Designed miniproteins, single chains, continued (4). Designs and how they scored, part 90

Each design is a single chain, and the fold is of that chain. pLDDT is the mean over its residues in the fold that is shown.

## One batch from the design tools (miniprotein)

Design m15117
Fold by ESMFold2-Fast:
Structure m15117 (fold): chain A 98 residues (1-98)
Amino acid sequence: ADEAGREALMIEVEAGVALIRYAVAKLLYDKGKMSAEELIEEARRTIEELERAVRELEEILATRELKPSVRAEVERAIRSLRETIRRLREEIAELERE
């Protein structure tokens, strides 16, 4: 893969790792090993990491020359991350009501 495509893939991997950490936090919450407040903090940190990933991927699209297939993949990744951020924000709002 080209350098820009590899950079985009690494950003996606880092976002994936953040989501795995959140999934573990949610599992601990379900098992009564984490408070709702602690889970909300983990969700907020995850949102910050995903928002950073979106910004970095958007910069790659704006500044780098990419093969059409790689550009389409990065655009799909940005859309997926934005949808995940929206869902996490909804989950925080639900937890804050409890």
Scores: mean pLDDT 88

Design m15118
Fold by ESMFold2-Fast:
Structure m15118 (fold): chain A 85 residues (1-85)
Amino acid sequence: SAVERNRLVQEILAPDVPAIEELIKKVSGGKELTKEQQAAVAEELAKASKDEKARLLYEALARMGTSDAAEARAIAAETLEELVA
């Protein structure tokens, strides 16, 4: 489930979660993220992280937060599953 998947992702990123949240807040300026802003966050996280797995997880998390259709979220969730495996 999405809840279970989110828990797993949080466990993997637990040491870095505060830094990730601060970076998201910094890029968003404290506002709701638009699709463009979430893409910018994913790019900044990819630049900051040199671990490929962490970068892909950050990108998948950003995509899951978009206002996209359920299909797009399902694809992002499947991507997260592949990265965690």
Scores: mean pLDDT 51

Design m15119
Fold by ESMFold2-Fast:
Structure m15119 (fold): chain A 68 residues (1-68)
Amino acid sequence: STAELEQLLREYALGLLNKVVEELRKRGIEASVEQVGDNTFRITYVKDGETKEVEVSLEELPNFVPDL
């Protein structure tokens, strides 16, 4: 049902974003992810000494690639 699918998508999205953050941290890049809305996540990372913030909606997540 719809509720089960929505829960699965949120779990998948969080897992994917956590993997991205872990990969950035392994490369020495300070990074974090937070949920800022029901279907919206914010990724914060440091690039060349500047703090960058990117917001991603749940529906756009499958095609999302941060500009590293």
Scores: mean pLDDT 74

Design m15120
Fold by ESMFold2-Fast:
Parts: C-alpha cells; sequence; structure tokens
Structure m15120 (fold): chain A 96 residues (1-96)
C-alpha cells in the first residue's frame, strides 16, 4: 500500500512537470526544439531552466516521501528521485 501511494504520487509529480513544459511551450510560442542550444531564444532558455528546476523540486519531494518507506533501499529511493529529475531535464532540453 505504501509503495502504491508512492507510485501514484510519482505519477502525479511527473504529470505536473509535463503540464508545465506544455504550458510554457504554448505561452512562449515554442513550436520545436532549436537545432543547437546556441540558436535557442532567451525565452526558450528561461522555459528550459524553469522546467529543469521544477523537475529537481519534484525529485526532492518524492525522495522525502520514499525515505519514509522502510522497505525501500537507498538505490530505490534514488530511482524515484532520479526519474523525476530526468523528466525535468529531458522536457527542459526539448524546449531548447
Amino acid sequence: SAKEELDKKSSEKSKEILKEAEKLKKEKGIEKPSPTEELASEAQKEAAERVKKLGEEKAEEIRELASKIPELSEGEIELYSGTLESIGYMEGWLLL
């Protein structure tokens, strides 16, 4: 049950990162990633940084929740955290 609740919260936090990325893409008129980071606009770079930071924030939240489950190893806790950080990183990168 504790793991099922953690999986649900991980899914919810992942969805929040994806929604923020989609919102920023629409609000800033980002149609597709730039061919190189050097060609990315300041608006794209700001959007990417915001999504990366949101991913890091959600990763810290899930790490705290996972750390309260005695059955989870340190490696399993880091997988939950790392998954959300990776989503934030990838979605941020896709905005460049």
Scores: mean pLDDT 81

Design m15121
Fold by ESMFold2-Fast:
Structure m15121 (fold): chain A 80 residues (1-80)
Amino acid sequence: KRKEQIEEIVEEFKNLTPEKSLELAEKAKKSEEIRRLLAIASYRANIERAKERGELSEEDIEKVYEEAEEVLGISREELE
């Protein structure tokens, strides 16, 4: 369930319009859960973009997962 919601938000971040960005920001103000999902989606989008560019090694990706868990309490399972 959560993985599907995160995947949809990641796709929205890749094709983000001003209208969609404003809508997501308004939802984030009203819901802690939505704020968390947006944070997870942002991390996933950044990891995917860096992989596409070939700029991150597997070790660098592992560190990003560790940092997300330590700073935001987001598990690796939620980011994958």
Scores: mean pLDDT 69

Design m15122
Fold by ESMFold2-Fast:
Structure m15122 (fold): chain A 72 residues (1-72)
Amino acid sequence: SEGTLATVRAVLEELWRGFKEDPEATLAKAREMSSALGEILESMRDKPEEEAERAWEEFRARVEAALRAAAA
């Protein structure tokens, strides 16, 4: 539903902002939410900011596409 997509989008935006400001605290929070989300953020920890930002945008786009497909 649109409500689910909006909630997920807001959570992903908050996680990305938090990761840039406090990677350790955000990683801990993400791991509590899901192992897959924690793994993705952990993989970006040692990447250059431009590469990490690009990878995060691609991940977000895939999540949004999957949610739209599931709602169809």
Scores: mean pLDDT 77

Design m15123
Fold by ESMFold2-Fast:
Structure m15123 (fold): chain A 77 residues (1-77)
Amino acid sequence: SEEELKKLEEELKKLVDEMLKELSKLPQEQRNIYLQKAQEIVANFQKAIDNKDIEKAKKYLEELKKLLEEIKELVKK
């Protein structure tokens, strides 16, 4: 349980680092929209971690992964 929470936090950190890197490649308007969406997901993830809710933490991590893939597709234009 505690070990799984630590692993989820580590995965989030790596996703956030990659997402910030990809966001820097977008025009300002798109960057602001996706940054706001990412910040909301990260805040919800952190709340799940604080509550030790592994299932919710995993759901938000998957939402962030999907958002990152959307950002990567926009960058490929």
Scores: mean pLDDT 86

Design m15124
Fold by ESMFold2-Fast:
Structure m15124 (fold): chain A 104 residues (1-104)
Amino acid sequence: GMLEKIDELEKEIRELREQGLEAFRRAVAALDAGDVEAAEAALAELEEVIARLREVIKELEKLKKESTDPEVKKKLDKVIREAEEDLGILEIQRAVLRRLLKKA
C-alpha cells in the first residue's frame, strides 16, 4: 500500500544519506593523501547520490499530491522535509569538494 511505499522510500533516503556522507569522507581522505583521482571518483559517487535523492523527493511529492488521507500527507511532509535537509547537506559537501579539487 501507500504506507509501505513511503517506508521503502524513507529507508532509501537513509541509505542514500549514509552513502553520500561516506563518499564525502572518502573524498576528503583521498585529498589529504594527495590522491586526486580517488577524490574525483568519490565526488562522482556523491553526485550520483544527490541525483537519486532528488528523484526520491519528486516521487514523495507525487505521492503527497495523490493522497487524500491527512495523516499520510503529514507523514509525507515530514519525510520530504527531512530528505530536503539531507539533500542540502550533501549539496554543501559537493560544493566544498569542488572547491578543494580546483585548488589541488
Scores: mean pLDDT 90

Design m15125
Fold by ESMFold2-Fast:
Parts: sequence; C-alpha cells; structure tokens
Structure m15125 (fold): chain A 95 residues (1-95)
Amino acid sequence: SSAARQQQLQQGQEIQQRIQEIQERAREVRERADKLKKEKGNGLKAAIAHALVDSALDNARKALELLQQGNVKKAQEYVDLAQENVDAAEEVVDS
C-alpha cells in the first residue's frame, strides 16, 4: 500500500540522516584522537578511540549498503551499532 511504502521511505531517510551525523561525529573524534596520539602517555587512549571510530564507520557503511538493498530493518540494527561505537569513542577521548 502507499502508506506502508511512505513509512518505509521515511524510515530510510531517517537512517540516512543518522549515518551522516555518525560520519561527522566520527571525523571529529578521529581529529581529537590524532591530537591525543601526539601527547605523551595517551597513545593507548588514542588507539582505542581510533578502533571505535573505524568500527562506527564500518557499521555505518553496512547500514547504507543494506538501505540501498531495501533491508530497512537490518540497516536500523547496523546504524544503532555505529551510534554505540561513536558514543564510546567520544567517551574515550573525553576521559
């Protein structure tokens, strides 16, 4: 039905917007992690933040690929994982 298709389209747009926000936050965290890497004693913290950013970007990419395949439900799962990863990365660089 038109209503079900409109709902799926709206969910897809919301996921796409969340992916864009995660990518922007991941870039900011990466820049902060690069700064930390240059500071004495923060090498491990920087490495953990980089690994979490890489996981966030990988999950965001998988979400986008699933969305392009029409699998909105799986795309939602992967964007949620990407958000958890970027949130964790922010906590590491803020600690």
Scores: mean pLDDT 88

Design m15126
Fold by ESMFold2-Fast:
Structure m15126 (fold): chain A 66 residues (1-66)
Amino acid sequence: SKLDFIKENTSLSDEQAQFLADNLPDFDEEQLKAFIKFLESLPRHDMDTLRIVVKYARREYYEPLP
């Protein structure tokens, strides 16, 4: 599942991993890997940061291209 993949590939808490699983677009495995690599580049992984990156991911990766 998406939640299990996030938990296996990140050091995030159960709450943080569940938040990402619930709020990220329906990423395939490759898209999710790319997102996790982006997340790893950030200086912090608190919940406020995760809320911001989820908004970014939804805008950039979920909306259809014009």
Scores: mean pLDDT 73

Design m15127
Fold by ESMFold2-Fast:
Structure m15127 (fold): chain A 75 residues (1-75)
Amino acid sequence: SLVDEIEAVWNDPSLSEEEKLREAARLLAEQMSEEQLRFALEGLRELLADPSLSEKEKEAYRIAIEVLEELLAER
């Protein structure tokens, strides 16, 4: 599944932390249309408002938002 592929990226010791986050976001975005990318961006922004998130989780979502915004702009 896509989730398993993303988890494999995060467990890859050859990638830096930022590279893992960007690659995971790219893998997710590659399966999405422009409309789906916009929907995902809205969802990620809402998730950032969750007070139960760790700082590490917030950073990951911010990086994902950045990657998705870049991909959406380039389409």
Scores: mean pLDDT 79

Design m15128
Fold by ESMFold2-Fast:
Structure m15128 (fold): chain A 76 residues (1-76)
Amino acid sequence: MSEEAKKRIDEIAERVGLTDEEKQLMYEEAELDEKRGLTPEQAVLRAMDSLIAYYRSRGDEEKAKRLEEVREEFRA
Protein backbone atom coordinates (compact mmCIF):
# COMPACT_ATOMS: atom_id res chain seq x y z
CA MET A 1 0.00 0.00 0.00
CA SER A 2 1.24 3.49 -0.86
CA GLU A 3 2.17 6.05 1.83
CA GLU A 4 -0.54 8.35 0.39
CA ALA A 5 -3.30 5.72 0.82
CA LYS A 6 -2.08 4.83 4.33
CA LYS A 7 -2.00 8.50 5.41
CA ARG A 8 -5.53 9.08 4.08
CA ILE A 9 -6.90 5.96 5.80
CA ASP A 10 -5.24 7.06 9.08
CA GLU A 11 -6.95 10.49 8.74
CA ILE A 12 -10.34 8.85 8.03
CA ALA A 13 -9.91 6.48 11.00
CA GLU A 14 -9.22 9.42 13.34
CA ARG A 15 -12.19 11.49 12.10
CA VAL A 16 -14.78 8.67 12.04
CA GLY A 17 -13.51 6.74 15.08
CA LEU A 18 -12.74 3.49 13.26
CA THR A 19 -11.62 0.49 15.30
CA ASP A 20 -8.16 -1.00 14.66
CA GLU A 21 -9.90 -3.93 12.94
CA GLU A 22 -11.91 -1.64 10.60
CA LYS A 23 -8.78 0.40 9.78
CA GLN A 24 -6.87 -2.84 9.02
CA LEU A 25 -9.67 -3.95 6.65
CA MET A 26 -9.36 -0.63 4.77
CA TYR A 27 -5.57 -1.10 4.56
CA GLU A 28 -5.98 -4.62 3.11
CA GLU A 29 -8.63 -3.60 0.55
CA ALA A 30 -6.66 -0.51 -0.56
CA GLU A 31 -3.44 -2.55 -0.96
CA LEU A 32 -5.22 -5.14 -3.13
CA ASP A 33 -6.88 -2.48 -5.31
CA GLU A 34 -3.59 -0.57 -5.79
CA LYS A 35 -1.98 -3.88 -6.89
CA ARG A 36 -4.84 -4.19 -9.41
CA GLY A 37 -3.87 -0.81 -10.91
CA LEU A 38 -6.09 1.66 -9.05
CA THR A 39 -4.60 4.98 -7.89
CA PRO A 40 -4.19 5.52 -4.12
CA GLU A 41 -7.21 7.87 -4.19
CA GLN A 42 -9.40 5.35 -6.08
CA ALA A 43 -8.33 2.51 -3.76
CA VAL A 44 -9.18 4.53 -0.61
CA LEU A 45 -12.57 5.59 -2.03
CA ARG A 46 -13.45 1.96 -2.84
CA ALA A 47 -12.37 0.82 0.65
CA MET A 48 -14.62 3.52 2.13
CA ASP A 49 -17.56 2.40 -0.06
CA SER A 50 -17.07 -1.21 1.10
CA LEU A 51 -17.02 -0.16 4.78
CA ILE A 52 -20.12 2.06 4.31
CA ALA A 53 -21.99 -0.91 2.76
CA TYR A 54 -20.81 -3.11 5.65
CA TYR A 55 -22.11 -0.63 8.27
CA ARG A 56 -25.47 -0.37 6.49
CA SER A 57 -25.79 -4.17 6.23
CA ARG A 58 -25.36 -4.27 10.05
CA GLY A 59 -27.83 -1.40 10.65
CA ASP A 60 -25.06 1.01 11.78
CA GLU A 61 -26.57 4.03 9.96
CA GLU A 62 -24.76 6.62 12.13
CA LYS A 63 -21.31 5.16 11.33
CA ALA A 64 -22.25 4.85 7.65
CA LYS A 65 -23.33 8.52 7.60
CA ARG A 66 -20.10 9.73 9.28
CA LEU A 67 -17.97 7.80 6.79
CA GLU A 68 -20.03 9.15 3.84
CA GLU A 69 -19.46 12.73 5.06
CA VAL A 70 -15.68 12.16 5.20
CA ARG A 71 -15.80 10.45 1.78
CA GLU A 72 -17.47 13.51 0.20
CA GLU A 73 -14.72 15.76 1.63
CA PHE A 74 -12.05 13.40 0.23
CA ARG A 75 -13.71 13.28 -3.22
CA ALA A 76 -14.14 17.07 -3.46
Scores: mean pLDDT 82

Design m15129
Fold by ESMFold2-Fast:
Structure m15129 (fold): chain A 72 residues (1-72)
Amino acid sequence: DELRERLEEALREAEEAAARARTPDGFGIAKAAKGDLQRVLEEADSLSEEELRKAVEGGERAIREAKRASGL
């Protein structure tokens, strides 16, 4: 499942972004994204494909924001 693989990859990227964050803002955004993505992964089977896609896209955007805030 493409969406589930993207979700798992986004979760790993959020964890790495939090661990490597060079700013408090970058750390905060990455940590929040990690928490949100963990919940989505736990609830994935109860979400519609559209809801799952939006959640994955949201997480991917948050990770990009975290990296930008950290100067990465």
Scores: mean pLDDT 82

Design m15130
Fold by ESMFold2-Fast:
Structure m15130 (fold): chain A 93 residues (1-93)
Amino acid sequence: SELTSEQIAQVELMREGLYKAFDYYEENGNTPEAKKKLELALDEAVRTMKRLGVPQSLIDQVKELIRKVAEGKISKEEGKKQLDQLFKQIQQS
């Protein structure tokens, strides 16, 4: 349906934005520019998830995962894998 296709498109744009910000942060390290790009991408993702009715628990898990990656608590590769799993749950919710 059109609504389902529109929702999928919004989720994909959100994923793309977060991944681009992650890649920039990974390549440029802890710079003000990289931090700001990551924060803007996260804010946009949160707004999109709230608009789509994603459960707050999943939104909080995405935020926590991004913080752990940014703090170096887990690898960026591992963080991306866990983010993919969360996005699959978001598409099913």
Scores: mean pLDDT 75

Design m15131
Fold by ESMFold2-Fast:
Structure m15131 (fold): chain A 97 residues (1-97)
Amino acid sequence: MEKRERGRREIEELSRKINEARPIFEQALRKGEALAAELERRGRPELARKARRELVTRSIGLLLSGLLNEERVDALIRELAEEAGLPEEEVARILAL
């Protein structure tokens, strides 16, 4: 009995948290798409796909933990860009979006 009610409440709570974090999540998606587009322009579509996947997965993890904020999103974008070998000027450009 309680497990079904708990599951429904968890889905409703998750939906509410997603709606409240929407502006931060949308900013993360914009910066992530800019990162992926730059990687594709540099002939690294595999890294672009990996960056999109990791950004979405880790942003959801931060959201579920109540830790999703602009600073953590920017740190995640920086980490992914540095792992992909992007120069600092391109990282700064993406973070300014």
Scores: mean pLDDT 78

Design m15132
Fold by ESMFold2-Fast:
Structure m15132 (fold): chain A 61 residues (1-61)
Amino acid sequence: SLEERLRAIAEETGLPVEAIRAIVDTYQTERKLDDDAALERARLQAEGLVRGDEVLAEFEA
């Protein structure tokens, strides 16, 4: 489920589930991605935040 995947990303990155949820919501709104695609992008974004990246996670396909 979406909630289980949010929790998994939160556990891997150390960010709270609420932060991961907000990132997913942003990708769904901004990139019009579905849950699966938004979760993949959110994971990259969260990893960037944890590493202290100055730029948003890039989604160049």
Scores: mean pLDDT 71

Design m15133
Fold by ESMFold2-Fast:
Structure m15133 (fold): chain A 62 residues (1-62)
Amino acid sequence: SMEEKLKKAYELAKRMLKEGKSMDEVVDAIQKEFGLSESEARFVASQAEMDLLKESDDESIG
């Protein structure tokens, strides 16, 4: 399903961002691996980036 692709793309985006990849590299990887559009890939990557910024302060243990 599309929802399943978006979830996997989100997980990949979080991993790549934690590895120090740029937003453009993450978007390109998501498009290549999941066949998502640039706007869909950018949306997922942006959500992953925002969540990682929040996690570094709030959920370091949980």
Scores: mean pLDDT 78

Design m15134
Fold by ESMFold2-Fast:
Structure m15134 (fold): chain A 79 residues (1-79)
Amino acid sequence: MIEAEDGEETTTLTITVEPRPDQPITNAGAMVAGAGLLAMAMALDAGKDVVKVEELESVDGEYAVVRALVDTPDASVLL
């Protein structure tokens, strides 16, 4: 799941990664890394820079939630 919120100078991306039923990722660190890479890929595809990436929460084998700030005030350019 990906949620985007526009801001004054930056857009906040919240990315939730869950294991696939047929290919579970059981390592919270790997899930966090995957979410961060996805945020960077979305920003680069839009021609924008990632200002900050932070882990909000992770649970081994269940989910990881990462927040990224992108250097655009308009969330629509990332979606």
Scores: mean pLDDT 73

Design m15135
Fold by ESMFold2-Fast:
Structure m15135 (fold): chain A 55 residues (1-55)
Amino acid sequence: AQAKVNANAKILLDAGVAANEAEAKVLAQQIEERPSIANDLVAFGKLTEDQKNQL
């Protein structure tokens, strides 16, 4: 859903994982299609477990 992608993009932008809103939205859409990307971001210290659980 677009609303979920927008909410997730905000989390990613606030976490500093994406440089801008457009990049954050693309990444949020990719995570919705492939949730393992969120696990990789946590493993590399770019996203917290709590932030991942909100996606």
Scores: mean pLDDT 79

Design m15136
Fold by ESMFold2-Fast:
Structure m15136 (fold): chain A 93 residues (1-93)
Amino acid sequence: MLREALEAVANKRYEEAEKLFLELAEELKSKGDYHSLRAAHLALHAVALGIASVEEALRLYERILAGDEALFREVEERVLAAMREAAATQEAE
């Protein structure tokens, strides 16, 4: 279901993306898979912030799940930086 949530975000269908992501999050939480949940959340933000395409975000998700901790830290830093920039722009308007 991650692909469908990422595609919804990329097409600015935020209500659909939220529903799909919540369904995925509940499934991962029920399994105790918080690492996959965190990776999925980063992938979703990367697409929403225009940092990654859907295909790039899916590849990042798969690599993070495979134990690429350096990539996890790099993507998290980029997402946080983009979120700070977006928030500052919104507050300035």
Scores: mean pLDDT 78

Design m15137
Fold by ESMFold2-Fast:
Structure m15137 (fold): chain A 95 residues (1-95)
Amino acid sequence: SESDKQYLGMLIGRISGLRQGLQQGLLSIDEFADAITQIGDQVIKIAKEQGKEELAKQIQEIRDNIVSLAKNNDEQGLLENTNKFIDLAYELKKS
């Protein structure tokens, strides 16, 4: 729906802002991971409610990978996986 597209656009903006904050050292890895995983859970819920099961699965895999990378303090891996998350969220918004 149009309301889902607007909400997804807002969530994508939040993900992008968090990514920038991590890259600039304004957020700790733990703060970043907690915020991104909460947004990830919201995006997964929207994907499932829209019947986009494959997108939901792909986003869940990225979300779980972010949790693992944060535990290992892998900032580069977090930034790369966050870029993939943004791309998948845009695909959901376009669908």
Scores: mean pLDDT 89

Design m15138
Fold by ESMFold2-Fast:
Structure m15138 (fold): chain A 57 residues (1-57)
Amino acid sequence: GPLTPEQLAELQALYATSPGGVASPEQLAQAAKIAGVSEEQAKAAKGNLNRVANLAG
């Protein structure tokens, strides 16, 4: 289902503290964990917030 408001807030915070976007393996793993998707799915989304959110929904 769609991300909870809490999950979305955590993703937005991660992206806001990452100048140039979520690009490191650790940041991609954190985004995957927050969204409840696999690291491979997060890598396929290339750390893009909207794509990671869509994979979780």
Scores: mean pLDDT 68

Design m15139
Fold by ESMFold2-Fast:
Structure m15139 (fold): chain A 83 residues (1-83)
Amino acid sequence: SGRERAVRLLRSGLTLVRLAKAGELSPEEAARGLERLAEAAESLGTPAGQRAAEALRRAAELVKEGRLDEAEKLLRETLEELE
């Protein structure tokens, strides 16, 4: 379903933020990954995909600003909303 696919994309985004927090990815690399996941979520053409895309794009912006804890919180809260 579109909701299950949106949830998987959000989980992938959360992994990218956590890798950036651990120093395994640069913030720039993590943000690029989040932007690509947002494009995939938008392409689902579903309300859940649109919500996921908005959260993933906002998380990418937060990561670029070094606000990793806020990015993680946003993605966790969006995930809880869709599960």
Scores: mean pLDDT 90

Design m15140
Fold by ESMFold2-Fast:
Structure m15140 (fold): chain A 85 residues (1-85)
Amino acid sequence: LAALEAELRAELRRLALSLGASEEEAEAGAAAAVAAVLRHAGDPELVERGLAALEEGAAATEDPEVRAAAERLIALVRAIAEAVA
């Protein structure tokens, strides 16, 4: 779990920086997002809704780097949910 958490945090920070966030904003945002994922990872309905939103966002983007990042985030959230089940 700790390794998946660290990877999710790193991917979220990298995405935020690529979208123009400051180092401080990217780190704080990534930490908050990881904490939210971990808090709700045991709720299958919330996990499915979150994954559906990420998949919709990935499908809507024309930026291949943003799409690839969204796909990696989807895989990490799914792996964390499996690890806590």
Scores: mean pLDDT 76

Design m15141
Fold by ESMFold2-Fast:
Structure m15141 (fold): chain A 109 residues (1-109)
Amino acid sequence: MMSRNRNRLLIRMDDYVNRIRGRSDGLLDDMDSDSPNMSPGQMKQKSVQYMDDISRVVTGERMRFQAEAYRHLDDDTADILLEEFNKRVSDIMEDFKQRTRDLIDRVMS
């Protein structure tokens, strides 16, 4: 086990996760800012477009992190870091879905 490589990949994981979080926050801020001028139907359409956007970002960042992890670490260690990455990303995606639902509900009320 190369502990130096593992520590570098942990720092890289934080960079990839923060990029996903930043995209999520940006899309939610855009939707919230536009919400007073949108019908419920327009909000639902925008949420579908933004869900597709964030899903593509997640896929791209995951693929890049996976490639770096398997390049620099043994498979067992890479699998452990990828599992941690997937857990952190899952939490961000669930927060994104919940906040999107809350924004739509606010416009419908």
Scores: mean pLDDT 86

Design m15142
Fold by ESMFold2-Fast:
Formats: sequence, structure tokens, C-alpha cells
Structure m15142 (fold): chain A 88 residues (1-88)
Amino acid sequence: MEEVEELVRKLEELIKKLEELKKSGELREKLIKAAALEGLEEEMRALSEEEFEAYFKKMLESLKKGIEAKAEADALEEAIKSLEVILE
């Protein structure tokens, strides 16, 4: 359980950083750069402001639900790694 507790804490910290980037207006560019690694840069860049807001909201809801549901350590580690790529 210690592994899961540390992963949850780290994921919550990364979520807080995402919310701060959203407030500063930097999040969209960070997400576009992360999407470029998956070949989705053009799709992400083409999102309207409303579509981007919906995308971000769904992403946060999914991450928070994973924490609440006590998801497996591997799933939490994968989420953390994905967020660390975005936050670079």
C-alpha cells in the first residue's frame, strides 16, 4: 500500500501543476507538444477553445476518478509518466 500512497501523492501534485498551467495559459502549448510525440499535434492544435476546455476537464475527471478508485500501481505510474511528459 505504501507504493500506491506515494504514487497517489505524486499524481495529485502533478494534477495541481496542470491546473496552475491551465490558469497561466501555458497548458495548451504543453499538451500540443506532448501530442506531437504521438503524432497528434495537428489534431490538438486544431481544437477550439471550447473543445480544449472540454478535453482538459475530461482528462482531470479521469485522473481524479483513478485516484478515488484506488487504481492499480501500474496504471498510476503510467498516468504519472504521461503527465511528466506534458509538464516538461
Scores: mean pLDDT 75

Design m15143
Fold by ESMFold2-Fast:
Structure m15143 (fold): chain A 89 residues (1-89)
Amino acid sequence: SEQKEAVEEARRLGEAGLEQFRAHNPDDEEGLAELERLVEKAIEAAEAKDFQTSTNYLMEAARLAEELGAIIHELLLRAARSVVSDPAK
């Protein structure tokens, strides 16, 4: 499904982004570990069909990623929007 695929994509991009961010900021491992944990929790929630919880974790990850200067924050925001967005307004 789209939600599960978007969350998995966010995780893979998050891990790749964290690796690259670590190369530039090796002393900032605490924030990197937290970001990875949030993305993993989002995947768990999506698998359990708890889309609201998944969206909340993705939004938290996006906020943290932005603070860390990681490019992935836009992708995490898109993933969160994809989970919650319903054509029924």
Scores: mean pLDDT 64

Design m15144
Fold by ESMFold2-Fast:
Structure m15144 (fold): chain A 64 residues (1-64)
Amino acid sequence: SEIEELVKQLLSPDIGVAFSAAGKLVEIGGEETRKALEELANDESAPAYARQIAREALEGMEKK
């Protein structure tokens, strides 16, 4: 799905790619996006930068 592809981009070491993907995920919103971001934010096997971006995206969705 598009959400799965965007979440994968959050794992990119390119901050521009990760930031762009986070913005698109916030724009999409919804339960599936929230669930995917929560899963990444709590995944200790994922890089710390990706987990932080996922948490910020979740906060962005709440302020939308």
Scores: mean pLDDT 81

Design m15145
Fold by ESMFold2-Fast:
Structure m15145 (fold): chain A 92 residues (1-92)
Amino acid sequence: GKKTFTNKDEIWNLIKQYFLNKKVVSATADTANKKATVTLEDNSTLTFTLPTGNVAKNFADALNGRTITKDEEILLEDFVNKYVKSVEYTPG
């Protein structure tokens, strides 16, 4: 089922559990709504709400076709704490 998280600690725990070490099959930005939607190799989706459409676009472009691993974990956590307002998770 679909779940929405707005607390920073809950968002980061979600990302550690469901996003890290999984291939991003696609990432798209809805700049008008300041959202980036990521589809993972297990067909799950994560929709991030960001502070601006530009940040959403840059985030989606940076993730598309990539796997974010432990080597990028500290940088991703910093980004989440600064920019991610909410995450909506839908299991594959």
Scores: mean pLDDT 85

Design m15146
Fold by ESMFold2-Fast:
Structure m15146 (fold): chain A 72 residues (1-72)
Amino acid sequence: AEAARELIEEARALVKEIEASDSVSAQQKRRLASVITAAGILAVAEGDEELVKEVMEVGRRADAVIDAKEAK
């Protein structure tokens, strides 16, 4: 649970950083994908449905923010 929560918080921090920026880099996109994927694997392995929902929510926010910055 702790490791998955740390990854979720890292993903949330990266999303906020991208939101505050005028653009998104390829490195930021790869890091977000990596962190969200790792968090998802851990949440599923723990059988924690609430953590899985939090990972899905962060993933949706990440996709929306990246799309918005790339469409700009």
Scores: mean pLDDT 80

Design m15147
Fold by ESMFold2-Fast:
Structure m15147 (fold): chain A 61 residues (1-61)
Amino acid sequence: SDLERAREIVRRAEEKLRAGEDLSPEEELEVMKAYGILGDYTKMASYAIRAIGLEIDEELK
């Protein structure tokens, strides 16, 4: 089911982070989608902000 797959995606990402490994942008997007499926919109939003948060902004001084 979608919920079971979403749980597995989150679990795998958490294991990588605990091992000191970085997530790729593609992996971060998968985790964002997985949190959305799980109804954890706060975590979903945090990953979405991370994905766009590295954009260069001329107003950032």
Scores: mean pLDDT 74

Design m15148
Fold by ESMFold2-Fast:
Structure m15148 (fold): chain A 61 residues (1-61)
Amino acid sequence: MEPTAAQKEVLAAMTEADLERLREEAREAARGVGEVLGLDEETVERWAELLYELDLKYTDV
């Protein structure tokens, strides 16, 4: 059967879930390093964003 607009939206949501997963992994990695170095939570979040962007760039997404 042809995918309905609702089914296409579900597929888009699944893609977002995958992207959120990558973001969470980057956040966990940045948090671990940040706590060891004694960085502020804001700095840790900025590092997580940078790691996420690097992952997206190198994963070709």
Scores: mean pLDDT 69

Design m15149
Fold by ESMFold2-Fast:
Structure m15149 (fold): chain A 92 residues (1-92)
Amino acid sequence: SMSSPAGDGAELTVDGKDGTVTGVRADSPAVQRAAGQLLGRRVDLNELGKLLGMSPSQVAGRTLLLGTSELVQLLESEGLPVPPEVRAKAAL
């Protein structure tokens, strides 16, 4: 119950072994579509840790709340498209 999505960000559930995104949840449909590109893919745990001020081992195996800015940076690190609407929200 403490894992409910908050604000305009996204929740990512990340596997503890290889950093595969096993779950994605966002309230905004645009953010959910953007974050959904990560579902079933391995994320760069070093970048994710840097974005959240955590070590890679602290983000692995967790459900994490990403702000829109953290999501945009993660998508760019993975070479995935970022919708302009999501990028604009990240700049605020």
Scores: mean pLDDT 76

Design m15150
Fold by ESMFold2-Fast:
Parts: C-alpha cells; sequence; structure tokens
Structure m15150 (fold): chain A 77 residues (1-77)
C-alpha cells in the first residue's frame, strides 16, 4: 500500500533531516517527495484536503529542488 510506504518514508525522512546535506540523504528526501506527489495525484478526488493547488505547488517545488539542490538545502536551514 502506497500509504504505508509514505508513512515509513516520512519516518525515515525525520531521521535523516539533520544530515540532509549528504547526497544519499537528499536523494532519499526527493524520492519521498515524489511518492507524496504520486499519492496526491491518485487520491485528489477522494481526499478533500488534497487540492489541485497543493499538488501543483508540490510539483513546482520538486522541480525547483531538482534544478538547484544546493540552493534548496541552503533554504531549508
Amino acid sequence: DKEKKIEEAAEKLREILPEIEKPENFQIALEIRRLEIEYAEENIDKEPHITEEMLEEARKQLEEIEANPEAAIAASK
């Protein structure tokens, strides 16, 4: 189930957040964000708290992070 994978991924993200600057941890965080976007796309019609605006914003943020990872890491501090 994607929900369980996202929950497990979120727990792992909390563990690696202090060391997010490490390339491997940053890649894990990006994978988690992609999974969250996929879940939102599949459940936008079922979950009233998931809006099209939130989904579009999340996609834009992911694109910006992938375009300039160093700036994204600096902004998270």
Scores: mean pLDDT 69

Design m15151
Fold by ESMFold2-Fast:
Structure m15151 (fold): chain A 73 residues (1-73)
Amino acid sequence: VLEPVELSEEQRKQLEQIEKEYLPKAQEAAAKNDIETLKKIMIEMLRKAIEILEETAPEVAEQLRKQLEKLES
């Protein structure tokens, strides 16, 4: 079990920016019952989060990649 990772202020801001950008798009796709677009948006959000965490927390980034692979299969 992974312990909660402590995020820096900059990392938290970057992750919040991704959420702010993609959450409205995900809600719009869900409202249209566009499951394929919703899934694509969620995958894109995960990929961006992995990119941010890969430099500072590579073990956490690898764990997220495994989850992404399961989601895509």
Scores: mean pLDDT 74

